Designed miniproteins, single chains, continued (5). Designs and how they scored, part 11

Each design is a single chain, and the fold is of that chain. pLDDT is the mean over its residues in the fold that is shown.

## One batch from the design tools (miniprotein)

Design m16352
Fold by ESMFold2-Fast:
Structure m16352 (fold): chain A 110 residues (1-110)
Amino acid sequence: SAADVVAELLARVAAAGERLLALAATEDPETASLVYALVGELGGAQTRIADAAAAGDWAAVIAEVEALVEFLERFLEEHGDRLSPETRAVVEELIEAARAALERLRALAA
């Protein structure tokens, strides 16, 4: 169901946020600040996706997941080269998970 897709995605975003917080402590201070800012943005996305899903507004859920993918891809384009391989891998895995969720949500809406 669309609700199951959202629940799985939100769990993945939460897990990524926890991994990123742990990894930020291993980065240089400037890169750590970027990772902490990313974690904050992930928290905002979780809230917006959860609120849209609770309202049954699946068009809004799709739009928020699309915005999350675009934000993460832009983050890697701008900052990927300065991230540790481990931190970059977490962001890349989250993009893959969000894209898979987006495809599943679009199929359920059709």
Scores: mean pLDDT 90

Design m16353
Fold by ESMFold2-Fast:
Structure m16353 (fold): chain A 71 residues (1-71)
Amino acid sequence: SRSDQLRRQANNLRQQSRQAYQQGDTQKTQQYRDQSLQLGQQSRDLGDMDSYNISGIAAATGLGLYQDNQS
């Protein structure tokens, strides 16, 4: 759950970084990128705990949010 939250935040920051880059805001682009990398690493660390202590089938907990790329 927390690792998933961090992962989603990292993904949002990546999108924000891309938008800032398109607007020519290099400073914000790098800030969002750095924050995304930090959150991504924190998500990996927490993912180790979540992996060994599964909270049930992911589909029942809204796995579709991870695979929203289906459309």
Scores: mean pLDDT 64

Design m16354
Fold by ESMFold2-Fast:
Structure m16354 (fold): chain A 68 residues (1-68)
Amino acid sequence: AQAAQDAETRRLIAEGLARHLVALGVMSEEEAQAFRDRIVSGDPKVLEEARQRLAEALAPEIAENRAA
């Protein structure tokens, strides 16, 4: 059950974050699809990158177009 639990957990995290990023307009549907695939494959770096983008989107006072 471990592999199934890990896969399901990653999918839930991937969908939650990707949906949130798309809803905020930070990520396109195409980017969200690639993002979900990378998270499900077990790439921890893509999750960190997505969190960074979400944090920037939630802080509009920070110049988003300059931070990158």
Scores: mean pLDDT 69

Design m16355
Fold by ESMFold2-Fast:
Structure m16355 (fold): chain A 88 residues (1-88)
Amino acid sequence: MDEELIEEAKLLLVEAQEKILEGRFEEAIELLKKAFELTKKIKNKEARKALLKAIKDLLKKIKELNPSLEGEVEKLIKEVEEELKKIE
């Protein structure tokens, strides 16, 4: 059900943001990957688009704060951008 997927994805985004603030970037990336997989299953296009944008924004923040993870984060950003294009 979309509501359950949306709620779970939102909770993962909150946890990922907390990990970013703590400097736990690898854990944040893992949580964002989980949020991304759940978001792909959401049927509501508006909710899916909003969550994909939030995931992308947090990934960009990780890239800015830890340039050593740039390659890994850029790969995931591209995957999120591909899913965003499918909604258009």
Scores: mean pLDDT 86

Design m16356
Fold by ESMFold2-Fast:
Structure m16356 (fold): chain A 83 residues (1-83)
Amino acid sequence: MINPTEEQLRAALAALRRDLPEVVERLRLDVESIRGLLAYAESQGARTPEEAREIIAAALQRKGVSPEAAEAAAGIIVRHAFA
């Protein structure tokens, strides 16, 4: 079950703001957005960090993020949420 702490979500957002600030600004990503992406991945059956990363990357691409940036952002989110 993907149950990240508020601290893990804030760490993910800080890393996204450092490495992918354009994605954060364009999508207005905040702690609730990141929580929503992780909850969405779990609702789609994600049981591993790898499955969650793939689902989140696909969701970001549907929001207009490039495949490369979506993969990078999903990787950051998952790395911090499963830490």
Scores: mean pLDDT 84

Design m16357
Fold by ESMFold2-Fast:
Structure m16357 (fold): chain A 87 residues (1-87)
Amino acid sequence: SELEEIIREIAREAARELARRLGLSPAQARRLEELAVRWALLANTGSGTPELQATVAEMVALVGEDGVRELTGLMIERAKEVVEKLS
């Protein structure tokens, strides 16, 4: 769906920006992008699933709790930009 494509792009852009800020390796940056997309799609379904918990745990292992908080903030800001453009 068009909404899922927007969500994927928001997650990818936020993950790329965080990877740049943290100086992640190309492999770590790719993994963060994959995890961020998975998290954003799972969170959009409103389900507290074991898959969501596992995805968050992998992100924490990769970027730390502070990194996950920063990623969340970046996603929120990008989502606001998209909503403002549609308004």
Scores: mean pLDDT 83

Design m16358
Fold by ESMFold2-Fast:
Structure m16358 (fold): chain A 74 residues (1-74)
Amino acid sequence: KTDEALEKLKKLRDEAIRSAREGNVEEAQKIVDEAEKLYPEIPKDNVDAESYYLVAKGAPLAARYLKENEVPVP
């Protein structure tokens, strides 16, 4: 199951990057929501999972930047 979850998370990362490049904030956020549900199923010691999750989590911010031509301030 862990390997399957890791593969799904990797796919979500790739989809997040694509959504970010398109400036699609809503789609990027949906992908992050899916990654957040999946990430707790993977052991915290999994470096690959952390990498995939962090990339996915950054996608909505990147999408907003591309869409609005500026970086949002929290």
Scores: mean pLDDT 75

Design m16359
Fold by ESMFold2-Fast:
Structure m16359 (fold): chain A 74 residues (1-74)
Amino acid sequence: SELLRRDLEREREALREAVKELTGVEVEAETAEELARKAIEVAREAYEAGKISVLQAVAIELQAIGLLTLEALI
């Protein structure tokens, strides 16, 4: 569906923006799967460095899982 693909692109942008706002890191990725993987890794590293809370790291992980779920519906 064209509508679902448009929503997927918006959710990819939302995840990228959330990671940047919380960690200051801009994540580059060609696929939703690569973006999700990198976002989770950046969030975990930021949490381990004491830059974000555990709930903020979990929020990014949940957004990444949501993105992958949406991709599976296309």
Scores: mean pLDDT 85

Design m16360
Fold by ESMFold2-Fast:
Structure m16360 (fold): chain A 96 residues (1-96)
Amino acid sequence: SMERQLAVLDALFRHIRDLVTEELKKRGYSDEEIEAAVAGLDALHQEAKARLERGEPFSEVVERLIAGLRELFKDNPELVERIEATLRAAQRRLEA
């Protein structure tokens, strides 16, 4: 259901935001750089919600999210890999 997909997406982005904030702090990023990264995540989250509300398949929304994450975190590819694994796991649970 769309309601379940939206709830899963919201939970995923809460987890991703926390993960990104902690990892960037560990890597010595400034508060301004972390705030910019969080703003980028919030933009990707709102776009993903809008796509789901328009009836796009969750799998297609995940592919677009991964592409957006690779662009947003181009200097941190290992962080993108960790987030991608989390998104792929959620996709498999929704498709099962």
Scores: mean pLDDT 87

Design m16361
Fold by ESMFold2-Fast:
Structure m16361 (fold): chain A 116 residues (1-116)
Amino acid sequence: NRERLLRDLGSGLMIMAGALARTGTLKYTSEAARELFELAVRAQERTDADPSAGPAALDEVAEAVARLFDEDPEALREAVRAAVEGVEEALPKLSEDDALLARGGAGVAEDAVRAL
């Protein structure tokens, strides 16, 4: 269950980070959050360019999420909260399809971090 929650959170973060980077809405609550989101943006960009790279990219983000959760779970929770708020702020700048994906990613990430 923990492994799945970490992967769900990683997937949601990749989707949110990609959308927030494209709209200039990314906010970092800590240096650890910055490192995580920069990784998530790169992972999403790799997946968008080559879907076959998706599983490996998600594994890297899920590992980073696991490390931050073990080191500073409050920093992770604040980073997720800020990203979800950023998605709401970014919605008018996104296409309808991108807005649906970003909202979906936010919901998955919120549910996963709540269950951790």
Scores: mean pLDDT 87

Design m16362
Fold by ESMFold2-Fast:
Structure m16362 (fold): chain A 69 residues (1-69)
Amino acid sequence: GEKGALAADGAAASGASGDEALARRQAVNATKVGGKEFAQKAMERGARSAEKRGDKASAEGVRFAAEAA
């Protein structure tokens, strides 16, 4: 859902800024709710949504955060 995309966006922003603590917290929360597979799919969905809106920078950030999670 939308909350998954928001978690992915948060992780992307944290990854870009070097804020590992926030990135870890987002990953733990996503895993706790639906597991690692759910977290990965949520991040992929967030990246596609950002691309559709023209925010390529956000899409790249989401991809980077997905590797960190």
Scores: mean pLDDT 58

Design m16363
Fold by ESMFold2-Fast:
Structure m16363 (fold): chain A 87 residues (1-87)
Amino acid sequence: SKVEELVERAIESLRRAKEKGYPEEVLYNLFRAMAGGIIKFAIEEGYSDEEIQKYLDRLMKEAEKLFSPEKVEELRKEINDLYEKFK
């Protein structure tokens, strides 16, 4: 699916940025921007709540590899807030 392709591209981009030594603040902002964009596009394309949640869970698993547990919790709350606002 197009949303799945966007998720894979986002994960690859974030991993590459981490490997290149981008600072945590930059990675955090990139993650938020990519996740927000994916949520908006998935809702506009008519994806189900279950499908959107599956893609968000995949993104959050990648966040666990990039950030501290504290930052992962902050991201999870922000992403949930974005999803509820765009619904």
Scores: mean pLDDT 84

Design m16364
Fold by ESMFold2-Fast:
Structure m16364 (fold): chain A 55 residues (1-55)
Amino acid sequence: MSKEEIAKRIEEGSYKIGSALGGRAGAALGRQEAQEAGLTDEQVEKASKAGYEGG
């Protein structure tokens, strides 16, 4: 799986986590997962925002 595909999946997962646990939790978890996956700062920010908007 490419880093771009990983980034999209983390963004989608973060949105779902935000929906289940609240936007603040989704943003924090999305950011952490994206950073641990070695994604770019822009991809990390997108994952965080998706998690926040999900809640």
Scores: mean pLDDT 80

Design m16365
Fold by ESMFold2-Fast:
Order: C-alpha cells, then sequence, then structure tokens
Structure m16365 (fold): chain A 60 residues (1-60)
C-alpha cells in the first residue's frame, strides 16, 4: 500500500540518510513484491524479509 511504502521511504531518508528518490524507489519495489504474495497473511512476513534483505545490501 502507498501508506506502507511512504513509511519505509521516510525511515530510509530520516534514519539511514538515503536520498529521497532512491528511498522512494526501494520502498515501492519492496511493497510491490510483497503484494504479489497470494496469501494475505504472509505479505507482512515477505515485506519484512525483503526490507531486511535490501537494507543489508545497502549497508554492505
Amino acid sequence: SDSIARTLATYLVQDRGIPADEAEALAREIVARAEQVPDPAQRPVELGRLFAERLAALLA
């Protein structure tokens, strides 16, 4: 959802110092991928996994 993507982008900008355009693109990608999971109950789990994976890659 737009609300979740906005929250993730805000976190990346304010707490991690990632440029706003890059943070927005990453947040939208993560949310879009999580939304593709058929089971709605598993979408938050996949969202968390993708977020952790992308964050780890950015910090490497």
Scores: mean pLDDT 78

Design m16366
Fold by ESMFold2-Fast:
Structure m16366 (fold): chain A 98 residues (1-98)
Amino acid sequence: DRELQLLLAEGFIAVYELAVRRGESQEAIEALGNIVGTVIEGIEKGLSLEETIELAEKELEKVRSKLSEEIYELLKELLELARARDAEGLRKLIEEIR
C-alpha cells in the first residue's frame, strides 16, 4: 500500500524533526537522517510495504544504542501501526509528534 509507505516515511521524518527541535545528540540526529534516507530510497525503488517495514526495522536496530528511549519507542510505534495497516493511527501519531 503506497499510502501506508508514504505515511510511514512522513512519520520517520516527523521523528527526525522532533529530535532536531529537542536538541538530541548529533549521533542520534545523523542515525535518524540515515534511516529516513534509506526508507525513502527503498520506497522510490519500488519496495513493498512489508519490505519497507523490514528494512526500517533492520536499520533502526543497528542504531538503537545511539537513540534515546523516547525516539526509539516512537519509531517502533510507527512501524507497528504500519504493520497493522492502521493509516488513521499513523496520521494521529504524526500529528502528536509535530
Scores: mean pLDDT 86

Design m16367
Fold by ESMFold2-Fast:
Structure m16367 (fold): chain A 59 residues (1-59)
Amino acid sequence: MTPGMKEHFEQMIKDALSPEVKELYEKYAKLVEEKAPPSEIQDVHSQAGERTREVLDKQ
């Protein structure tokens, strides 16, 4: 993993404005580590992105 990619994940977790978004990004990282099917990894990533946008829109 490149330093930039690792920093990106750390920043996304830090910038999570809600525990729900943080949990989704942590779940995404765990699925990648466990070599889960690409479709499952993509689904969780999409959910994290949608939840992040929802939280930002409520500001």
Scores: mean pLDDT 70

Design m16368
Fold by ESMFold2-Fast:
Structure m16368 (fold): chain A 94 residues (1-94)
Amino acid sequence: PLSREELLALGVALARRRAAELGLSEEQTQRVIDLLRRLLDAFLAVAPADASDAQLRFGVQMAVEEALEAVLEGRELSDAEIERMARALAQALA
């Protein structure tokens, strides 16, 4: 099974690639990574215990997209908003 560290490394790599494709600054890219870390931690806390590696990878990809959208919109996310997004991502795996 994929570890939290392996999933985070995957997410950071994907976030950097996607940010480069979109022409984001290093500051914006770092904001995406910071939001991704928060969202991924919240997601893994609520993800089904029997989630496959493929489902977890899909959750990471969706978390990257959510973090990118928030940064592009100039939004700061509260802990409550992060938790709601994490629950929505977990539900999408079912």
Scores: mean pLDDT 86

Design m16369
Fold by ESMFold2-Fast:
Structure m16369 (fold): chain A 67 residues (1-67)
Amino acid sequence: NEALEALQKAGQEAVEKNASEEAKEAIDRAGVAYANDRPDLAIRYLRRALELDPSLEHARKAIELLK
C-alpha cells in the first residue's frame, strides 16, 4: 500500500528532522484518518503539517498519493 508507506515515511521524516510537536501530531492524525477510511481528512492533516514545516517531502508525497 503506497499511501500507507508514504504516511509511515512522513512520520519518520518528521522525527528525524526534529519537526514541531504540532507537525508530528498532524502526521499521526493523518495516519489515523487514513486507517478510518477518511483520505479527505488525512489530506487536510498532511497539508497542516506542510504549513508548519514545508520541508516534509514525504508528507507532500502522501498528499499526491491520496488524491
Scores: mean pLDDT 85

Design m16370
Fold by ESMFold2-Fast:
Structure m16370 (fold): chain A 86 residues (1-86)
Amino acid sequence: SSVDEELVIAAEIALKEAEELLEEAKRSTDPQKRRELAEQVRRSLESLRALLEKNRDVASPEAIAHVERLLERIEEIAEELEKLAE
């Protein structure tokens, strides 16, 4: 469905952006920049979780499971970014 496609695409974009921000943080020695990148990934996670919850009743179980797996991976990236910002 179009909802499934929207959710999966949004999740894949969020993961790719999170991975790119993690690589940027690894190249930065600025603690403020690292904190800002971590906050950006957290905001992306919150937005994606909200999008999933809004569409949970109309999305397929397969799309929900796929997005939840990507959310878990983005959460791991956020935690790694937060450790780099310490």
Scores: mean pLDDT 90

Design m16371
Fold by ESMFold2-Fast:
Structure m16371 (fold): chain A 55 residues (1-55)
Amino acid sequence: SMMEELQKKIQDLVAELQARTGALRAAGASDAEIFAVATPLMEEIEKLQKEVEEL
C-alpha cells in the first residue's frame, strides 16, 4: 500500500540519517558539518511524515 511504501521510505531515511551523522561524529566532524548533512534528510523525513498524516 502507499502507506507501507511511505513508512519504508521514512525508515530508510532515518537509518541513513543515523548512519551518516554517527559516522561524522565518530570522525570528529563539527556540529555545523553534521547539521549540514542532517538538515536535508530531516526535511525529507518531515515531508514524508506529513504525507502519511494526510492519507
Scores: mean pLDDT 85

Design m16372
Fold by ESMFold2-Fast:
Structure m16372 (fold): chain A 74 residues (1-74)
Amino acid sequence: MITARDVGEAFAALGDYATAEQIAEALGVSPETGRRVAAAFYHAGAGTGPDRVNAKEAAELTRGGKYPAPAPPL
């Protein structure tokens, strides 16, 4: 099960921006799950597009307890 902590650690490792594919690889999940995670952070305001997430803003969301889970599910 993917937790907000796992997502935060993955974004800390990816640098300034992360694609859905990079998120999937960092979390060790399917490309479909990576796209779902990227879309969740984009809709939460941590991205410049559905395929490109700002890693610093995503890390802030996970750290501050404003993780976009439970919707959509990871």
Scores: mean pLDDT 65

Design m16373
Fold by ESMFold2-Fast:
Structure m16373 (fold): chain A 78 residues (1-78)
Amino acid sequence: TDAEEALRHFRKAIELAEKAKENAATDPELARKYLDKAVEHLGKGRSLLTPETEPEYLRAVKAIGEAQLALDEEEKKK
């Protein structure tokens, strides 16, 4: 179902965003690749969004935001 596919995409986005955050300081290039893939999965899941999958979508948005913040902070360190 669309809901099942959306959940798979949101969960994958969360996993990839967490990997991006973990690698932000030690390997920023790898972290950006994980973040790019997380954003792609978020977009695919969003196209299949249902009310039942909205909580997982919001968790994915939060995880991606935290990963973006971590990468932005590392870039600011010059």
Scores: mean pLDDT 86

Design m16374
Fold by ESMFold2-Fast:
Structure m16374 (fold): chain A 63 residues (1-63)
Amino acid sequence: SMQDINDLVNQGKKYFKQGNYDKSMDYYTQAQSMAIKNNSSFDTTIDISVNHMKSSVHKTNPD
């Protein structure tokens, strides 16, 4: 449901703010999967959030 998707996104945000990017990405990925399944308006927002999390985890930024 939309409420479940929103809850997963909120959990992802909480873990991201705590610096737990692995857990944050897990929650965002679950929310994205549910949004796609339900053809939800959350799809684009979650995709942006997931891509941002992946970028934070896998990018190396030289000074």
Scores: mean pLDDT 67

Design m16375
Fold by ESMFold2-Fast:
Structure m16375 (fold): chain A 97 residues (1-97)
Amino acid sequence: GEEAEEAKKLAEKGKELAKEGKGTEGARYANLGGSLASRGADNGEDPEESNRAGKLASEAGLLAAKAGGKGTESAAGGISGIGGVVSGGIAGGKPGL
């Protein structure tokens, strides 16, 4: 659905920003994408679309963290908290505290 498509768009933007070394800005886009993917699933959107969007947000968050970004933990929490529909949570956006 619409929210999953927007989530994918935000995640791809975050990934581009991370590749440019704008880790913190990339993390913000990854967090927004992850939250929106979770929202789409909660609203009864296609689980495959929502899962794919969540996985892209996870990838964007990991790249943003690698680029020195902050706040990727919020994206991991948002995706992981969805009722089992979106399994693409960010595993290790901050693997060490």
Scores: mean pLDDT 65

Design m16376
Fold by ESMFold2-Fast:
Order: C-alpha cells, then sequence, then structure tokens
Structure m16376 (fold): chain A 94 residues (1-94)
C-alpha cells in the first residue's frame, strides 16, 4: 500500500509539471532510508540521469493521461509490484 501511495503522489506531481522535483524528492527519500551512504560519483550519476527520466515520464503522462497510469497501478497484480520492488532493492544495493 505504501508503494502505491508514493507512486500515485509522484504521478500526480508529474501531471502537474513537477516531474523533475518529484524524482528529486524520491531520490532524497531513498537516500534517507538507505543504510549506505552513496559516493559523490554515485550521487552525481543519479542526479545527471534525473532530467532525462523526468522528461520521458512527463511526455508519457501528457500523451496518455495520468488516469491511465493510476488505473494500471491500482490494477497491477502483486507479482508485478514485487518485481519492481526487487529491482529497486538491487539498484539500492549497487
Amino acid sequence: SAWKELVREALERIAAGEALEAFEDLLALHLALSPRAPSEEELAAARAALPEVAAEAQALIEREGVETYLELIDNADPSELAAIEAHMAEAAAR
């Protein structure tokens, strides 16, 4: 449930034109919850990737509508959510 709430808030902020800020806040939350301090190089790489990811997410939401993505998340089966969480955990471990 907490994951769906975070993704919903992020999607609503992307729809409002705050995609970069939404991803920056998600990165800050990830860093605050992580037991490991990332290196300066790892932080620089993550920050450098954010504008491109934000622009792609913004374009998709503008083209297809935020409601489409909210419905997909609400209807996603538990195995798809678990796979996303596993990929995020692997990224955090790297």
Scores: mean pLDDT 71

Design m16377
Fold by ESMFold2-Fast:
Structure m16377 (fold): chain A 67 residues (1-67)
Amino acid sequence: ASVEEGARAGARAGEAAGGSAESGRGMQKPTSLADPNISVEDAGAAGGALAAAGLDERQGFEGGYKG
């Protein structure tokens, strides 16, 4: 699959969890997006959330990788 597929998957997951869902709209970012010691798994979750915010396609791809 392409980078675009991963980015789409990450964005969809982030939107479903936060952007689209009312309860998710009030949620804060997962863990700490600015933490340089964030784990790969947490980075993946953060990438999904960032993709939902409409950020770089590459960020979304990394978010999708968490799956």
Scores: mean pLDDT 49

Design m16378
Fold by ESMFold2-Fast:
Structure m16378 (fold): chain A 81 residues (1-81)
Amino acid sequence: PPRIPSDDEILEALTKLVPREVAERILRIAKEVVERNPDASVAELQRLTREELLREGITDPVALLAGQLATRSLAEIRREL
């Protein structure tokens, strides 16, 4: 298996916490935040992702946690590239 997780692997991990439809929305938002903020720290990217999820009406604590995990994974992938 690849050392760096794929988008699909991140999505499947998120589906353990939230429904697939919510996981797909979280992954899309986290990707957009990471792409728009290439110089931001992981902590800042996680904060920005949380703020964007709240704007989209995603307020469930577990969904917000899933967003933090997705953002961290995407930021780690970006750093390795």
Scores: mean pLDDT 80

Design m16379
Fold by ESMFold2-Fast:
Structure m16379 (fold): chain A 65 residues (1-65)
Amino acid sequence: EVPKVGEKAVIPEGALVTDANGVITRGKAEVTVLSSAKLDEDTVGVRGIDENGVEVAGIAPKESA
């Protein structure tokens, strides 16, 4: 299942994070989801706004319950 719009999602440290302009940035961010899509069985693409109000996009692995 992918994070819902308005939900918090964590992009873990070590994952590649791409901002809204396609620039690869740091690998850890907590974001409020603007959009998400399933990329793989264990991976979702997330675009959102971080706690500092910056729009970022990245790959968020699924975590176990």
Scores: mean pLDDT 63

Design m16380
Fold by ESMFold2-Fast:
Structure m16380 (fold): chain A 82 residues (1-82)
Amino acid sequence: SISDIIDTTINQINSRTSQIINEFSDDPHMVNLANQMRDDIINNFDIYRSQNVTTSDVQTMSDNMMGMVDSMDNYIRRRRSR
């Protein structure tokens, strides 16, 4: 179902973000940035629960949201490696 896809994707976003936060827990600025980016991604995605969308649309959006998490991970790692 649409709700199951959203729930699964949000769990994956939270899991990956928690791994990033745990890895960079010594840097409060990076932790804050990761939390803000996670919250923005989740909030933008969760709205689809109440929208008139198809399962295919939600799967496409899920893939896009996971792509945003990948971009976040790369951004944080590049900043920490400088």
Scores: mean pLDDT 80

Design m16381
Fold by ESMFold2-Fast:
Structure m16381 (fold): chain A 70 residues (1-70)
Amino acid sequence: NAVEQAVLRGVAAAVEKYAADPNISEEELIKVARDAFRKRAEELGLTPEQIEEAAKRAEDLVKKMLEQIK
């Protein structure tokens, strides 16, 4: 599942960034996730619709991760 691969890459990038800098803002983590998933999605040849789906999923997962830490 190409969309899932792109989402997981985005989430992984956010997790790596948070582990290196726990004081990072939610906005910056979302940006890191978006940049990473978009790059992967483009490599996988995803359609604009699939890229939008991946973006929403990556943002949602990062937000839920931060909520669980609080």
Scores: mean pLDDT 78

Design m16382
Fold by ESMFold2-Fast:
Structure m16382 (fold): chain A 95 residues (1-95)
Amino acid sequence: MKFEIKSDKPLDLSVFTPLLKERLEKEGYKVEVSNEGLSVVINVENEKGKAKITLYSDGKIIVEAETKELAKEIAELVAKILKEEFGLEPEITEI
């Protein structure tokens, strides 16, 4: 399952990536971060399965997971962080 999160503003990946990692780890996920040049890839795992979060500097975020429940849960957590910490109004779309 795959969700796209869009905000109207570019995202500072150097600030957002550490915050997202910390929040995911607090929620019980195992987190591995890879810098892929123009994007950051975050691989996460818990008892519900595995997911991949791809962060783009233009503000696009893609959440891919083994289940719709896990993908939606992660997408909603990402959107909550963007709203609470950055004052953004992200839109979540299933793709």
Scores: mean pLDDT 83

Design m16383
Fold by ESMFold2-Fast:
Structure m16383 (fold): chain A 89 residues (1-89)
Amino acid sequence: SELEELIAKIRELDAQAIELVRQAVEAEAAGDIATAKEKYEEALRLLDEIIELLEEAKKRFPEHADELDERLEQQKQAKAYLEEKLAEL
């Protein structure tokens, strides 16, 4: 279904964001602040894409709004965390 394809895409983007955060944390631990910033910014862009996809999914599939809203709140919390990390670098 279109919803299943959308959720699969969101999961793929989320996995990519997790890997970018892992790389950012490693760079930060090594004192490579420039690379850490770059990787956190890349992860943040993916989280923004996921949030946009979830907002669109809620409009297209209102019968699944509660489930999609839970995912959306999780992604917004992750975004807030990354924005705070970037501000501290």
Scores: mean pLDDT 89

Design m16384
Fold by ESMFold2-Fast:
Formats: C-alpha cells, structure tokens, sequence
Structure m16384 (fold): chain A 116 residues (1-116)
C-alpha cells in the first residue's frame, strides 16, 4: 500500500515530498510491482541526473516520468526492449526533448537494473 511505497522510496534516498508523490501514484499497483517500480524510478532519476541535471527539473512532468517508467518496465519484463525504448523516446518527445540513442540506451539499462 501507500505506506510501503513511501517507506521504500525513503530507504532508496528519495526526499519526503517525492516519497509522498510516489506513494500516491503507485499505491494501486500490486505489492510486488510497487517495490520494483520504486527501484526503477530511483535508477532512472540517477541516470537522468548524470546525463543532464536540467532534464530532472525541465518540462517533463513527474506523472509522465512515472507512467513511462511503469510502461517501459512492463515491456522489458516481457522481453520487448524495442517497445520500452519507444515509450522513453515518445515521453521525452512529448516534453519537447529529442533523446540521443546513447541517452535512450542509458535509461533502458537503468530500468533493467531497477526491475531486477
């Protein structure tokens, strides 16, 4: 539930306000998926900060990023890496950012680390 999502987010180093936002968005997911997707979000946030710190605070909405991580992770769990890459590209394109192939590769690898 929401309390478990919040606790996991705090344990992974998210701030209290971000942990609350994650709890609100992920509470309705199955418990097994909640932990996996909070880890995937941590890995993606860290990868985005290394690629360009501005992408973490730009036109990309927090809700759009969460939706993209969940959708891309579900494709990766099915072995559909091409669909996962498409979700990432389309999410950033909708926010006005065209990702390089290298940036997409780094974000996909971050998702893979998180969902293990």
Amino acid sequence: GAEEVRRIALELGFGELTAEALAERLADLPEEEQRRYVRALREVFDALARLDPAWVSGELTFDALIEAVIRASRYLERGDEEAARAVIRETFAAAGTTLSDEAVDRLVEALKRGIE
Scores: mean pLDDT 80

Design m16385
Fold by ESMFold2-Fast:
Structure m16385 (fold): chain A 55 residues (1-55)
Amino acid sequence: EPSAAELARNERSLPAVRTAKKTFDELSKDPSLSDEEQNLAAGEAGKATYQALLA
């Protein structure tokens, strides 16, 4: 069960998480990207989410 502090941190990161999910969904549906390119792009989206969590 997440603590109140963890919930507050999650609330702060929710906009970034939503943006990352949208980007991931768009990338996963893009047929012009190879599997390798999709994996790299997904990694970049995850990195952006991690940076937002550190802010």
Scores: mean pLDDT 65

Design m16386
Fold by ESMFold2-Fast:
Structure m16386 (fold): chain A 80 residues (1-80)
Amino acid sequence: SEIEKLLEEAVRLENEAEEAIKAKDLEKVKEVKEELEELAKRLKELASKSDPETQFRLNLEILSVGGTAVVGESYLKKAE
């Protein structure tokens, strides 16, 4: 399903962000942050078209994805 694919993508990107931060790979952190921000937009659009139960689940994932992107941005700013 589309939801399952987006949830799998979210986990993958969140793991990639963590690994990039651990590796101090600033270029990769920037790349993954941008992908997380795009995924959050896709999840938000899907949530707007979903039933209330699905919308609740998607909104929880949006918070997780968005939070990971914010952590990535913070690391990029501290590197300067």
Scores: mean pLDDT 83

